# Designed miniproteins, single chains, continued (2): the designs that were tried, part 18

Each design is a single chain, and the fold is of that chain. pLDDT is the mean over its residues in the fold that is shown.

## One batch from the design tools (miniprotein)

Design m4641
Fold by ESMFold2-Fast:
Structure m4641 (fold): chain A 75 residues (1-75)
Amino acid sequence: MSEEELQREVDEAIALLYVSIATRDVPPEVRDELAKKALDLIENEGLTAQEVFDKLKPEIDAANARARAERQRAA
């Protein structure tokens, strides 16, 4: 593997780990969609793990807020 390919694999692993931790309380289908977006950003836009984190933070925050609101409405 080239340095570039290795760095991309590392960024993908870090991004997936971050999404998994940040969205553990989010429904699995929404979590999978966010993970797919993270991979697409690295593969298609060449973003680093940190850039993916920064770009997806609003969507992750919104997903967590939505999941919390759903639990409140169910109560």
Scores: mean pLDDT 79

Design m4642
Fold by ESMFold2-Fast:
Structure m4642 (fold): chain A 91 residues (1-91)
Amino acid sequence: MELLVVGASTLTPATREAIRAAVDYAVENDLPVFRLRGPVTPEDIRRVLEEAEAAGHKRAVLLVADPSNPEMQAAVDEALAEYEKAREKKK
């Protein structure tokens, strides 16, 4: 199982671009996107990997939004909305 983890505590142009690139990558490769809030531990990563694998996925994208950073949460929410729109267009 492979997991692309994207997120940071601080929103910069680079991290915003990385979030968008990860969503584009997920859409292009038909990968599921998961969201996690707060500081991410290795155990949180393992749990997401196990859940994705149990659902039959070999690869996934994980977006992390720090709850103490509303701009980061807004950027992740926007990226997830674009992901859902792109998936609906590919039906």
Scores: mean pLDDT 72

Design m4643
Fold by ESMFold2-Fast:
Structure m4643 (fold): chain A 56 residues (1-56)
Amino acid sequence: MREELRALLRAIRASSVAEREPALQGLIRLVNELLEAGHSPEEVAELVAAVVAENA
C-alpha cells in the first residue's frame, strides 16, 4: 500500500501529459480502497502527506 502510493506520486511528479491522468486515477482508487478497508480520513490524509514529504 505505502509503496504503491509512493510509486503513483513519483509517476505524477515525473509525468508527461499522457501519463498524469492514469496516475491520478490510481491515487484516487488507492485512497478509496484505504477508506473502505476501515482507515479513517485523518489516517489516510496523514499517510498521503508523509509520502508527499518523502518525495519532495
Scores: mean pLDDT 70

Design m4644
Fold by ESMFold2-Fast:
Order: C-alpha cells, then structure tokens, then sequence
Structure m4644 (fold): chain A 68 residues (1-68)
C-alpha cells in the first residue's frame, strides 16, 4: 500500500502533468528551468526523497514538451 506521502506526490505529479498539457512550449520550458533549479538544491542538500520526486516530475514534463 502506498504511503500518504507517496499518494500526495503521485497526485501532485498528475496535477502538473495535466497543467503541462495545456501550457505553451515556452511556458513549459520556463517551468522546467525552475524545477531543475529546485532539483539541484535538493541534491545539494542531500534530500534524496525530494530529488527523486523532482527527477520524475521533470522526466514526465520533458516528455510532454517533446510531443509539442
């Protein structure tokens, strides 16, 4: 059974995926730049859980951008 945190993170991922599908390529590129900065900070802090979430989020959003 997923943990409450895993459920919340999955719901957050699904939300961003839906939003990204409605964004322009330029808006999505700007969002991805911000998310990559957050990922770098999480990695620098040794926050593996946050880093793993943002890695997955970025991967999904990059896939959406590639289809636009």
Amino acid sequence: TPTPDQVMWAETLAFFERQAETMSPEELERLLEGLREVLEQARAAGDDATAAFFEELIRVLEGILARK
Scores: mean pLDDT 82

Design m4645
Fold by ESMFold2-Fast:
Structure m4645 (fold): chain A 55 residues (1-55)
Amino acid sequence: MEEEIRRGVAAIVAAVMKTLGVVDDAGAEEFERLFYEDPEAALERLKKADEELAK
């Protein structure tokens, strides 16, 4: 997969999470790095965040 596409998607997702107040600036940056390094782990974190928000 193109690294550029992966980084772009990670940045968008991190920005959305920050806008929703789920994470702060540091948390958004951490998620962006995690998505770039391990997209499967990043998806698992997204699922957890969605479940937390549903409560």
Scores: mean pLDDT 70

Design m4646
Fold by ESMFold2-Fast:
Structure m4646 (fold): chain A 103 residues (1-103)
Amino acid sequence: SIEELIEKLEELTKEIVELMRNKAPKEEIQKKLDEFNEIAKQLLKELSKVASVDEVIRLQMEYIATMATGLVAIRSMTPQAIEDFEAEAKRFIELAREVAEKL
């Protein structure tokens, strides 16, 4: 379900941020970010069935921002880059919940 996909993204966001803050191996963090990417793409596909054109554009933009900030955070491992990733992931998830309420 859409709710299960959203819950998985929330848990993966927490896991990724924790791994980044603890300076885990980049390969381990990348694996979790790849899992996030897979679930996010599935969620976007499901939400596109009920979302307006403007909501699809906003969802795609937040998804791109999340993946971009995640890549920067893995490469830099700075507190600011990690915070930027967490903020973008939360914005993407919040928008997904708002769109899902139309079901």
Scores: mean pLDDT 89

Design m4647
Fold by ESMFold2-Fast:
Structure m4647 (fold): chain A 79 residues (1-79)
Amino acid sequence: MKKEEALKLLEKASEAAEAGDLEKALEYAKKAAELAKGVDKLLEAGALYGIAEVYKAKGDEEKAKEYAEKAKKLVEEAE
């Protein structure tokens, strides 16, 4: 199920971030967002916020803001 796969990828992204592997964390979070797309707007938003936090940790404020704004829009659309 796409939702279960997305949740597992978010867990892997969190583990990679804790290990300091920001590139791997970003890959897992992006894949989770893609799997959540059209399935669960809140889960997709969570993955996009995760991507924003990784970009912020990398010092990419423009990308961090872009993904955070995308996540906020999805939360507003979710009921």
Scores: mean pLDDT 82

Design m4648
Fold by ESMFold2-Fast:
Structure m4648 (fold): chain A 68 residues (1-68)
Amino acid sequence: LAAGEAGDPAYVEPLIKALKDKDPQVRVEAALALGRIGDPRAIEPLKEALNDPSVEVRLAAQAALDRI
C-alpha cells in the first residue's frame, strides 16, 4: 500500500486536529502543511476550513485544496 511512509500518516491526523485549534495562526499552519502533504483525508476538513471566520485560514485552506 502506498501509505506515505515519508511521514504522511504520522502528520496528517495531528494536522487535521490542528485545523480545529482555537488559535487562527495554528489553523493556518495546519492547512498549509496538509496542502504540502497532499493526503486526501484532509479534503473534508479543509473544505470545512473554507468557512472559518478567519480570512487567513480560509485562504490557507483554499491554497491547500488546490494542491490536493
Scores: mean pLDDT 77

Design m4649
Fold by ESMFold2-Fast:
Structure m4649 (fold): chain A 65 residues (1-65)
Amino acid sequence: RRLTVEEVRAMLDRNGDGRVAGEEAEAARALLRDRGFEVPDVPPDELPDAVLQQLADWINSQPEE
């Protein structure tokens, strides 16, 4: 079923601290920009929920696999 922002955060949280920050945040921004999504000019230390929602929406629009 459809992924939530919290599920996407959990998938990107490689160091298990409950946050998408630093390297994880930069990787997610790069992915969103590569797929044509608008990302804020000034990157925060952490990804805001709006950016995580865009990533979740993109993942949910992909074919099942």
Scores: mean pLDDT 65

Design m4650
Fold by ESMFold2-Fast:
Structure m4650 (fold): chain A 69 residues (1-69)
Amino acid sequence: MEEIEKKAKELRDEGNKLYSQGKFDEAVKKYEEALKLVPDDEEIRRNLAAAYGKAGKPQEAKAVLDAIP
C-alpha cells in the first residue's frame, strides 16, 4: 500500500509541475498513471479533469468527473 501511495504521490507531483508549466497533455499522462495506482483518489481525478480541460479535451474532463460516485 505505502509504496503504491508513494508512487502515486510522485506521479501527481510530476503532473502538478507539468500543469504549472503549461504542459497539459503531459500532465494528463502523469495524472492518469497516478489514478491507475489509486483509482478512488478524488483529488487526482479532479486534477486530471482540470488538465483535460486545459488540453482542450472537455468531453474527457467531463467523463473523469462523472466517474465520481
Scores: mean pLDDT 81

Design m4651
Fold by ESMFold2-Fast:
Structure m4651 (fold): chain A 62 residues (1-62)
Amino acid sequence: EEEEKQLENLEKLKEELKKKLEELKKQPETPENQLEIDILESFIAMIDSIKRLIEERKEKLE
């Protein structure tokens, strides 16, 4: 139950970050924009890792 809500919240956060990433990719390439892109990509990768961990734990409980 709580894990399902966590997965939903993480998916929502990931979608928001992806949207921001797409907007940044449309901007001119500057060192500041590139750094922000790298940071957002790192956060998205971390969210994916956390989501996988939660899903694996949920599977083991079933």
Scores: mean pLDDT 79

Design m4652
Fold by ESMFold2-Fast:
Structure m4652 (fold): chain A 55 residues (1-55)
Amino acid sequence: MLSKEEILARIAELMRELGVSEEDIQSYLDYLSTLSREALLVILEWIEKEKELAK
């Protein structure tokens, strides 16, 4: 969770764990690659929270 690449990889992994399709993950990653590292950290935190709520 230190580099932009690491954050993107973690987001992709969490989306797969949540059952998101590879097509949707790839489209979202293309969008996320345009965002700042700070914005990606906020998105990662949001997805991790969604995973917790799914329990």
Scores: mean pLDDT 77

Design m4653
Fold by ESMFold2-Fast:
Structure m4653 (fold): chain A 74 residues (1-74)
Amino acid sequence: MTEEDLRAARVAFLREAGVPEEEIEELLELAEQYAANPDDEEVRERARELEERILSVIEPVVEKRRAEAEKAAE
């Protein structure tokens, strides 16, 4: 339940934030590979690089929402 729900919520957020479906699919595949072989440094590094690319898309959205929330709080 919790892991499945969190994964579904994360995927939905990434899609709404404008992350390409291809990158979301690759992230999910890397997550499964990491779960199967957590000591695989190559998989870990690939996941890290992909997460950095995804974060570069998400960061402006997060910052915009934060700025809007800050203005609403003032």
Scores: mean pLDDT 73

Design m4654
Fold by ESMFold2-Fast:
Structure m4654 (fold): chain A 56 residues (1-56)
Amino acid sequence: MEKIEKARKIARELLDQGYSEDEAAKEVSKRTGLPLSTAKKIVKKVIREGLEKAKQ
C-alpha cells in the first residue's frame, strides 16, 4: 500500500480530532515512517483540502 495514501488518511483523522498541524505531522511521520518534512507537506495539503470542502 502507498505510504502517502496511508499518511493522508491518518492526517485527516487527526485533524478531524482537533490535532494541530504540527502534532498531526509528527504523528503521521511516526506512524508511516515518512520524513517529518514529507509528513508536514501531506498534513498541509489535507488541511487545504478540508478548508476547500468546508467553504465550497
Scores: mean pLDDT 77

Design m4655
Fold by ESMFold2-Fast:
Structure m4655 (fold): chain A 77 residues (1-77)
Amino acid sequence: MKTREEILEDARRRLKAVVDYAVEKNLTEEQVQAALDGVLREAIGTAEYYGTPVTPEDLEELQRLRDEALEEYKKKK
């Protein structure tokens, strides 16, 4: 069973990995946005699989983490 905090921490790590990969491979902002959205969908799917409900607050936190990751990507260009 995964806790809410573990799911959010896993998402944060995956978002960072996407940014690092995107910088290395010189991906476009559109490709990065698509990849980051994929991480959010995976986190939601993981929560559903473990029977942990995604609340509106959890969704807002995931969206915030995605936006922070996109800003970090922009700063590394």
Scores: mean pLDDT 79

Design m4656
Fold by ESMFold2-Fast:
Structure m4656 (fold): chain A 86 residues (1-86)
Amino acid sequence: SKVEAALAAIAAAQRAALPEAQEAIEAGDEKKLAEIAAELAEFAIPLLREALEAAREAGDEELAEALERALEVAEKELEEAKKKLA
């Protein structure tokens, strides 16, 4: 499903970023952590939007609400990361 594919892709991106994130944490590199957070959110947002559209088309209101919440969180994380990078 589009939802399953989107969530799998987001999880894969998070796993791929983990070593770099760990190095940034150990170094106290707050800018690098914000850059990683922004990149992950920018990747996840369009995938979550596609999944939300698919859920709405299927009439799955409960799944659509859950995806709307996930999208709100991702958009807020991107906003906060961009503030740290400004």
Scores: mean pLDDT 87

Design m4657
Fold by ESMFold2-Fast:
Structure m4657 (fold): chain A 65 residues (1-65)
Amino acid sequence: SEKELVLELAVREIMRLTGKPREEARAVLEEALKIDDEEEITALLVERLGLPEEVARRVAKALTA
């Protein structure tokens, strides 16, 4: 599905930028999918995965589109 493709691409980018394992990246992204606010998702991704704020914001927008 399109949603699964977006998640897979986000997981790969997170792994590349942070060195965190796939399972950790996927778990945090699944938590993010339960949140409707882009700012809350951005904060979650920065705090839990160590993503740069600009990257986290782009991922948050993709997940809420």
Scores: mean pLDDT 84

Design m4658
Fold by ESMFold2-Fast:
Structure m4658 (fold): chain A 68 residues (1-68)
Amino acid sequence: SGTLKLIALTLRAIGDPNLRAQLYDGKTLVLTAVGDGQALLEQIYQEAQKDPDLSATLDGNTLTLTAR
């Protein structure tokens, strides 16, 4: 489900010093790139856009992912 994918992405982001993660309601994940995190954030955005269980919006250094 989309919720399990958001949890997995949250755990991935917590392990990365260049990403900040905030998970709301198990349905919305906000990722923010800090330091050199922008390229990784853009990779996550590209991967999420190909996933039918997720909606993704990239605005500068902030990526918002929602579970469908």
Scores: mean pLDDT 87

Design m4659
Fold by ESMFold2-Fast:
Parts: C-alpha cells; sequence; structure tokens
Structure m4659 (fold): chain A 109 residues (1-109)
C-alpha cells in the first residue's frame, strides 16, 4: 500500500469517526469502534499484540475527533491503518472490510 493510499483512507476514517461521535456521542462511539476493531482484527488474523495496539490508536482517534482535533484524529487513524498494513496487504483488506461492516452493524442496531 502506498503512503498516499494510507493518507486518503486515514482521512476518510477520521471524518467517519467525527460523524459517529456527532451521532452517538464520544463514549458510545469509542466502545463501538473498539469492539468493531477487535472483531476485525480477529477476522484478519492479526496477532493479539497488534490488535490491541490498533484498538488503542482507533480509540485515540475517536477522542481526538470528539475534541474537534481532526488533525490528531487523522494522525491516530493513519498509525492504526499503517500498523494493520505492516501485517500484509491481504490482512489489511480483510481488516478494513470486517471493521466497516462490524461498525455499520453496531450503528444500525
Amino acid sequence: MSEEELEAEAGNLAELLAALVRDVGEEAAREMVAESAREAARAAGLPEEVAERVVRLLEEAVRAAAAGDLEAAKAAAREALRTVAEAGEERYARFLSAFYRALGERVDA
């Protein structure tokens, strides 16, 4: 994956997290994102240590988005996505697909 692709996806994710915080509030958004990320990490076959790092970075992105700091939210999202991408392109694709599906199911529930 290129740096440009990671930058674009991180930007999209940061905007999605900001919209989620506006819809459900910071605490609910944080829980939904953390649970969706753990589910996605399992589906992608990520090691537990990598999975927990990704969860922490995405929770940080939610907190930054809730604070109105979209630059910090984007930076945290980028580090989360880079961490997944380092596990390989196939695992990255599986993670993103599973994450967006799991998050969408939680928001629509």
Scores: mean pLDDT 86

Design m4660
Fold by ESMFold2-Fast:
Structure m4660 (fold): chain A 57 residues (1-57)
Amino acid sequence: DNPEARLARNAALAAKAKQIIEELRAMSAEERRALTGEEIDVDDDGQVAEAAARLIA
């Protein structure tokens, strides 16, 4: 109902997703697997983004 609050929430979620993506790329493959429950390819932007979305949800 409040477009400003929705925009702020979307901006905060986008910033959080970017932070998590950077953290996932900085982690070892073993650490990423422990957090996501599966092995992800950090060279695949889609897989990294999907893993970050799962961690946020």
Scores: mean pLDDT 75

Design m4661
Fold by ESMFold2-Fast:
Structure m4661 (fold): chain A 75 residues (1-75)
Amino acid sequence: LAREVAARFQPDESASEKVKELLLRAAEALLAGRFEEAIRLFGEAARLAALEEGFSEEEAEEAARRVAAQVAALA
């Protein structure tokens, strides 16, 4: 369910506070039934996390797209 989806897309312990905040907001939106907002926030968190790890903008966009698609499939 929504909580399990949020757990699956948790960043590493080294992730920034901003990424963690985005994931918390995404999980809250998912639990509240705001699926469009949740999908967007999970995608943004994945993109930011990838950029912080030193991946390229292209790779960050790919990560965001994959995470958004996975959340949409589960919602």
Scores: mean pLDDT 73

Design m4662
Fold by ESMFold2-Fast:
Formats: sequence, structure tokens, C-alpha cells
Structure m4662 (fold): chain A 62 residues (1-62)
Amino acid sequence: SMVDVRRADADSAEKLGEIYLKRGDYEGAARYYDAAARQYEAAGDLEKAEEMRRKAEEARAR
């Protein structure tokens, strides 16, 4: 379904955010966490969307 596709895209963006964070690319990490938040929200997962937005803000605060 379209929701399943968006969930898979969100999971991929979250993993990319984690990779960039581990590399010290905080701007890259924030960008991917923001993308994951939008995709989780589109999939109806508001809890994961809020978690991703928090991670993006934490990355930008570095």
C-alpha cells in the first residue's frame, strides 16, 4: 500500500540520519531526520514523526 511505501521510505531516511550523525555531519543528519518525520507523519505514525523531529533539533544544536 501507499502507507507501507511511505513507512519504508521513512525507515530508510531514519537510518541515513543515524549514519550522518555517526559521521559528525549534523546538518546532513537533521535533513534526513526531517525527511523521516514527514514520511512517518504521512504514514500516520505521529509518535515516530515527533521522535524524528526531536532528533533533527538535537542534531542542529550541535
Scores: mean pLDDT 84

Design m4663
Fold by ESMFold2-Fast:
Structure m4663 (fold): chain A 55 residues (1-55)
Amino acid sequence: SSIEERIKLLEKSKKTVEDLIAQAAKIPEVAEQTIRSGERSLEKLEAEIERLKAE
């Protein structure tokens, strides 16, 4: 139950970051930095989700 709740919250966070990356991609002047930061956050979120699912 607790692990399932944690995964659900991480998936919500992942969706928020994906939306931010998509919006940032429309603004070339700041897109690169924001996209790189967002992609790094997604990698960490995906790694944590996979770790919890493997338990």
Scores: mean pLDDT 83

Design m4664
Fold by ESMFold2-Fast:
Structure m4664 (fold): chain A 76 residues (1-76)
Amino acid sequence: MLEELKERLRELARRAREAGLEELAEVLEEAARRLEEEAERLIKEGYSREEVLELLEQGVRNAEAMLDRLIAARAA
């Protein structure tokens, strides 16, 4: 569900801000705001709703992994 992915991106933005990564937090908040627009664009390009959800879910997982690595790098 797109709303769940938006909430996950907002949660990542909150974690980034708590870690002092304010610019990354803004990028993640913008991604959350534009998520529905990106989903609609992919559907218009011929992707199914299920394919779009899988692509966006993968994007969120990649963002989570990147944030975790950036936080770890700054801590050590």
Scores: mean pLDDT 82

Design m4665
Fold by ESMFold2-Fast:
Structure m4665 (fold): chain A 61 residues (1-61)
Amino acid sequence: MPTDEEVRRFLENARAALDAPRTVRLAVLHDLKELLTVVTNPELREELEALIAELERALSA
């Protein structure tokens, strides 16, 4: 189970995926969705949901 600090680090690195190739964005999106199922911290859940939505919009273009 990842710690809140590990989740924050992953989110920071995952934001770079917005400028990454489609295959990398798909992989990061999948990882973020998996992480959302185990993270209970409400601030981190909000950040995860926001980034998931942004990546999904980018992938739909």
Scores: mean pLDDT 79

Design m4666
Fold by ESMFold2-Fast:
Structure m4666 (fold): chain A 75 residues (1-75)
Amino acid sequence: EELYELILKYALEETKEEDRELVEEGARKAVEAVKKALENATESWTEEEAKKLLEEQKKELEEKLKKIEKKKKEE
């Protein structure tokens, strides 16, 4: 899966070994969310909407990674 490979590759480059499990789960969930949305989509979806969905999932993954880093640093 293009999205999964891209997200996983990006995330793993930026994470420590102990966080790899959480990162892999995050990436997998992001891909599954995109797939579900696309499966429910009919001819109403456009290329622009698909691109926005991809960007939204990337944002969510990055936000989750930042939250993990904040918790580790703050406590």
Scores: mean pLDDT 64

Design m4667
Fold by ESMFold2-Fast:
Structure m4667 (fold): chain A 96 residues (1-96)
Amino acid sequence: KAKEKILEFAKKLTEAMRAQGFTAEASVKTSDGIEITVVAPDEDTARALAEAFAKAYDYAIKNGVSFEEALKIFRDELERQLRALGAPGAPEEITL
């Protein structure tokens, strides 16, 4: 299921970030009450990632889309969030 793969991707990314020594953490709740927690180099990036995962998750459950399509929504939202923080764009490859 796309929603399960999005949650698994978020967990795997968080584990990789912790393995790199990053400690900034943010949590966002999805529309169905699932809490998505992400760790990143800084708090703004952690929040951007958590919000992007929550949006992709909500889009997947609302529209029944594939994991690949949900991942595109994740990347588009992450890029938008990072641009709002003054970053030039989202990382192209954040997959482990």
Scores: mean pLDDT 76

Design m4668
Fold by ESMFold2-Fast:
Structure m4668 (fold): chain A 57 residues (1-57)
Amino acid sequence: MLEKIREADERGDREGVAKLVREALRKGTPVEKILEVLRDPEIQALAVIESAVRKKE
């Protein structure tokens, strides 16, 4: 999952990154791990927002 997120980020595919981030969070991937693979600060902010919206223990 994380490699797919990184690949989409490298392509500048923000919609793809958003979709993959939501899927990774749904599968229990920690947001911290997702943030480690992202370089775009705008996409990093999106990942944090998605984690807040999808917050479940």
Scores: mean pLDDT 72

Design m4669
Fold by ESMFold2-Fast:
Structure m4669 (fold): chain A 60 residues (1-60)
Amino acid sequence: MKEEAKKIIEELKKLAEKYPEYKDILEGIVEAIETLLKLEDWEELKKAIEYAKEFLEKLK
């Protein structure tokens, strides 16, 4: 889970650089994942990662 979260964060940051129109939402997702990692809320973290993956697929 923690390694998956780090990988997703890196991917979202790269997309924020390529798609400035989505920068605010992508950075918001990164902050949410980072907060959930800090809180060790693994259930909500899993949901946030799944949401991020869906968003990434839509931008492909």
Scores: mean pLDDT 79

Design m4670
Fold by ESMFold2-Fast:
Structure m4670 (fold): chain A 69 residues (1-69)
Amino acid sequence: SGSRAGAAGAAAGAAAGADAETAGKSHQLYMNFARRYGAEAGARAAEAAGLDAASAKQSGIWAHNAYQA
């Protein structure tokens, strides 16, 4: 289950990158929340801002990883 999960993760990251402008505005909001309250809280904030639950969750993980890097 690890091998296919890696490919799916890369695809989700690429999708988030493709929507850079749309995600950029939401990124600042949920990254701020994710930094203070954790990735899950950031995803919830993104949903409140109008993002899809799945997109918000994936973006939260991506933003957290980018922040660590």
Scores: mean pLDDT 54

Design m4671
Fold by ESMFold2-Fast:
Structure m4671 (fold): chain A 75 residues (1-75)
Amino acid sequence: SEVEELLREIIEEMRRNNLISEEEAEKIEKLVDEGRLSEALFLLIKQLSKQDQSNPIVKKLLEKLGEALELLLAS
Protein backbone atom coordinates (compact mmCIF):
# COMPACT_ATOMS: atom_id res chain seq x y z
CA SER A 1 0.00 0.00 0.00
CA GLU A 2 1.26 3.49 -0.92
CA VAL A 3 -0.24 4.86 2.32
CA GLU A 4 1.52 2.14 4.39
CA GLU A 5 4.90 2.89 2.74
CA LEU A 6 4.48 6.66 3.25
CA LEU A 7 3.53 6.22 6.95
CA ARG A 8 6.59 3.98 7.51
CA GLU A 9 8.84 6.62 5.87
CA ILE A 10 7.35 9.34 8.12
CA ILE A 11 7.96 7.20 11.25
CA GLU A 12 11.60 6.62 10.18
CA GLU A 13 12.17 10.37 9.59
CA MET A 14 10.60 11.16 13.00
CA ARG A 15 12.94 8.64 14.68
CA ARG A 16 16.01 10.11 12.90
CA ASN A 17 15.09 13.64 14.02
CA ASN A 18 14.19 12.65 17.62
CA LEU A 19 10.55 13.74 17.11
CA ILE A 20 9.09 10.47 18.49
CA SER A 21 10.07 8.03 21.24
CA GLU A 22 10.96 4.44 20.29
CA GLU A 23 7.97 3.19 22.37
CA GLU A 24 5.48 5.43 20.50
CA ALA A 25 7.11 4.62 17.12
CA GLU A 26 6.77 0.84 17.76
CA LYS A 27 3.13 1.32 18.84
CA ILE A 28 2.30 3.23 15.63
CA GLU A 29 4.22 0.74 13.42
CA LYS A 30 2.08 -2.05 14.94
CA LEU A 31 -1.07 -0.12 13.91
CA VAL A 32 0.33 0.17 10.34
CA ASP A 33 1.12 -3.59 10.32
CA GLU A 34 -2.49 -4.31 11.43
CA GLY A 35 -3.90 -2.11 8.60
CA ARG A 36 -5.18 0.48 11.13
CA LEU A 37 -3.87 3.29 8.93
CA SER A 38 -6.29 6.05 10.04
CA GLU A 39 -5.37 5.46 13.72
CA ALA A 40 -1.64 5.46 12.85
CA LEU A 41 -2.07 8.71 10.86
CA PHE A 42 -3.97 10.36 13.75
CA LEU A 43 -1.29 9.44 16.32
CA LEU A 44 1.51 10.73 14.03
CA ILE A 45 -0.32 14.08 13.61
CA LYS A 46 -0.80 14.21 17.42
CA GLN A 47 2.95 13.59 18.01
CA LEU A 48 4.00 16.27 15.47
CA SER A 49 1.47 18.79 16.88
CA LYS A 50 3.48 18.72 20.16
CA GLN A 51 6.74 19.65 18.37
CA ASP A 52 8.14 23.09 17.48
CA GLN A 53 5.95 24.17 14.55
CA SER A 54 8.71 26.53 13.24
CA ASN A 55 10.93 23.47 12.58
CA PRO A 56 11.07 22.92 8.76
CA ILE A 57 11.33 19.13 9.27
CA VAL A 58 8.06 19.19 11.27
CA LYS A 59 6.39 21.22 8.47
CA LYS A 60 7.64 18.76 5.80
CA LEU A 61 6.39 15.75 7.81
CA LEU A 62 2.95 17.35 8.34
CA GLU A 63 2.76 17.92 4.55
CA LYS A 64 3.57 14.21 3.97
CA LEU A 65 0.88 13.23 6.51
CA GLY A 66 -1.58 15.40 4.54
CA GLU A 67 -0.67 13.42 1.40
CA ALA A 68 -1.20 10.14 3.32
CA LEU A 69 -4.63 11.37 4.49
CA GLU A 70 -5.68 12.28 0.92
CA LEU A 71 -4.59 8.83 -0.34
CA LEU A 72 -6.43 7.10 2.53
CA LEU A 73 -9.66 9.07 1.85
CA ALA A 74 -9.41 8.20 -1.90
CA SER A 75 -9.34 4.47 -1.03
Scores: mean pLDDT 86

Design m4672
Fold by ESMFold2-Fast:
Structure m4672 (fold): chain A 55 residues (1-55)
Amino acid sequence: RELLRRVAEANGGLSEEEIDELLAARTEAELKRLGQRTGLSVGALRSLRDALLSA
């Protein structure tokens, strides 16, 4: 988990708070809001979240 969390930070430029928000996101609207803030697509955020949750 820690390694994948650091990889997500490096890949997306996500802060610790943004990663926590990503892991808590359940709806597409939440992912879109985070995407607008981080510059990542909803698809990229969904993939990162799924990878982090499966670690």
Scores: mean pLDDT 70

Design m4673
Fold by ESMFold2-Fast:
Structure m4673 (fold): chain A 65 residues (1-65)
Amino acid sequence: SAMEEALRKQLEEAENEAVRAYARGDYATAIAHAERALQLAKELGDEETAAGIERGIATLRAVAA
């Protein structure tokens, strides 16, 4: 559906923003974008993608600490 396509695009954009923030050492911003990506994956019902993002957020938080 158009809604699913829009959510998937937003998910991809949020993931890309998290990667860009991480690359420049902005871990707080990377975590914020990754959390947005997680919410979008949950809205899509994509449990596999959501689980992967949750693991990524845990890693980012460990690096930021």
Scores: mean pLDDT 88

Design m4674
Fold by ESMFold2-Fast:
Structure m4674 (fold): chain A 64 residues (1-64)
Amino acid sequence: DDELARREQEAVDRQNKLIRDDVESIIEKMREQAEKYREAGDEELAENLEDGIKTVEKMHKKLL
């Protein structure tokens, strides 16, 4: 049934968009947390989190 095929395609498209949105959301939250650590004077924790962000960005780019 053509309607089933369309619903499956829409589900796949929604799932792919959710994955991208989730990865972007994680990166943004990590950046906010790094900024808070810098404000608190925890530069080491901020730098570790910034390194984590770079790793996630590289993995995200590879998945796309």
Scores: mean pLDDT 77

Design m4675
Fold by ESMFold2-Fast:
Structure m4675 (fold): chain A 56 residues (1-56)
Amino acid sequence: DMERLEEATEIAKKMLQEGKSDEEIIKRLIEQGYSPIEARFAVAKAKEILKKEALE
């Protein structure tokens, strides 16, 4: 579900901006009902988005 993954990505993005580690973000997403694969994908996608935004 793309909508579900986009929601997870927004959560990961906010937590990365708060200085949370990848492991903390993954744990939080799993606690919210995301699978470990979905959580890892969300963190990776959030990092890619933030890296691209930093190039503005």
Scores: mean pLDDT 80

Design m4676
Fold by ESMFold2-Fast:
Structure m4676 (fold): chain A 68 residues (1-68)
Amino acid sequence: GAVLRFIGLTLALLGDPDFDVTLVGPDTLIASAKPGGATAMQELAAELSADPDFSVTLTGDTLTITLK
């Protein structure tokens, strides 16, 4: 289900060297690009923008991801 996908995404991003990740709520996380992570951030934003389970907002090097 969508909740398990959100948990899986959170764990994947926490293990990714390109991102710093903060959980800000039960259905919302913020990912910030580390130095050298700009391409990875653009790719992540594009991928998640196409995903029907997530709403995303990219502001500079920071992506806010919310479960729908």
Scores: mean pLDDT 84

Design m4677
Fold by ESMFold2-Fast:
Structure m4677 (fold): chain A 60 residues (1-60)
Amino acid sequence: MRPISEEEVKEAFLLIAIGISLANKASVEDAITFIERVAKEIGASPELVEKAIEDAKKKL
């Protein structure tokens, strides 16, 4: 077994943020704002943020 990397933990937090937005039936704009806020708090890379925003747009 390999340890969970910090990047994997950050990706998981962004996926949870998308899930919360979906559960609350948030608008795409509100979901993006929430994801960007979470990303800033956890220090996610721009690449992870962009991926999370694209995933949110596809699911919302």
Scores: mean pLDDT 77

Design m4678
Fold by ESMFold2-Fast:
Structure m4678 (fold): chain A 85 residues (1-85)
Amino acid sequence: STSKKVAELVGYAILVIGNLMDGDKEGAIEALKRATEIAKELAPSSSEEIEKLGKEAIEAIKNGDNDSAIKKLTEMIKVTDKSME
């Protein structure tokens, strides 16, 4: 259901932030990949923009820029939410 997928997206977003706080870059990237796929399923009309934001967030994590990663993740969630309306 849509409500279950929204809960999963929120859960993975929290997991990204938690892993970044713990210094677990690999865990953060895995959680972010899952969040990106769920966001694309929820908002298929915005899948290219969501994919781009997810990739930009992953690159930010790889570069140690956690603030940019969180900003891109937040933008991806906002795009997903708007596309579901």
Scores: mean pLDDT 88

Design m4679
Fold by ESMFold2-Fast:
Structure m4679 (fold): chain A 81 residues (1-81)
Amino acid sequence: MLPSIQELQDFIKEIDKKIKELEKKIEELKKEIKELEKLPKTEEIEKKIKELKLEIEILEGMIALLEGMKAFLEKLIKSLE
């Protein structure tokens, strides 16, 4: 059986919570990059900046997938009304 509208709404709320957690993590990583960019350019600092940028890309990809799931669930709710 398909989930109830309430169960789908609860799932959307969990997705929204997860997206906000990921957005907060991205903001923290962006602040770390800005602080590192103020330091002298060393191989260690450049490597750390690249690692942080990759982590941001992964987190942004996760948000895109979660937004896609949310959009699908919202369309499903409308179809069940």
Scores: mean pLDDT 85

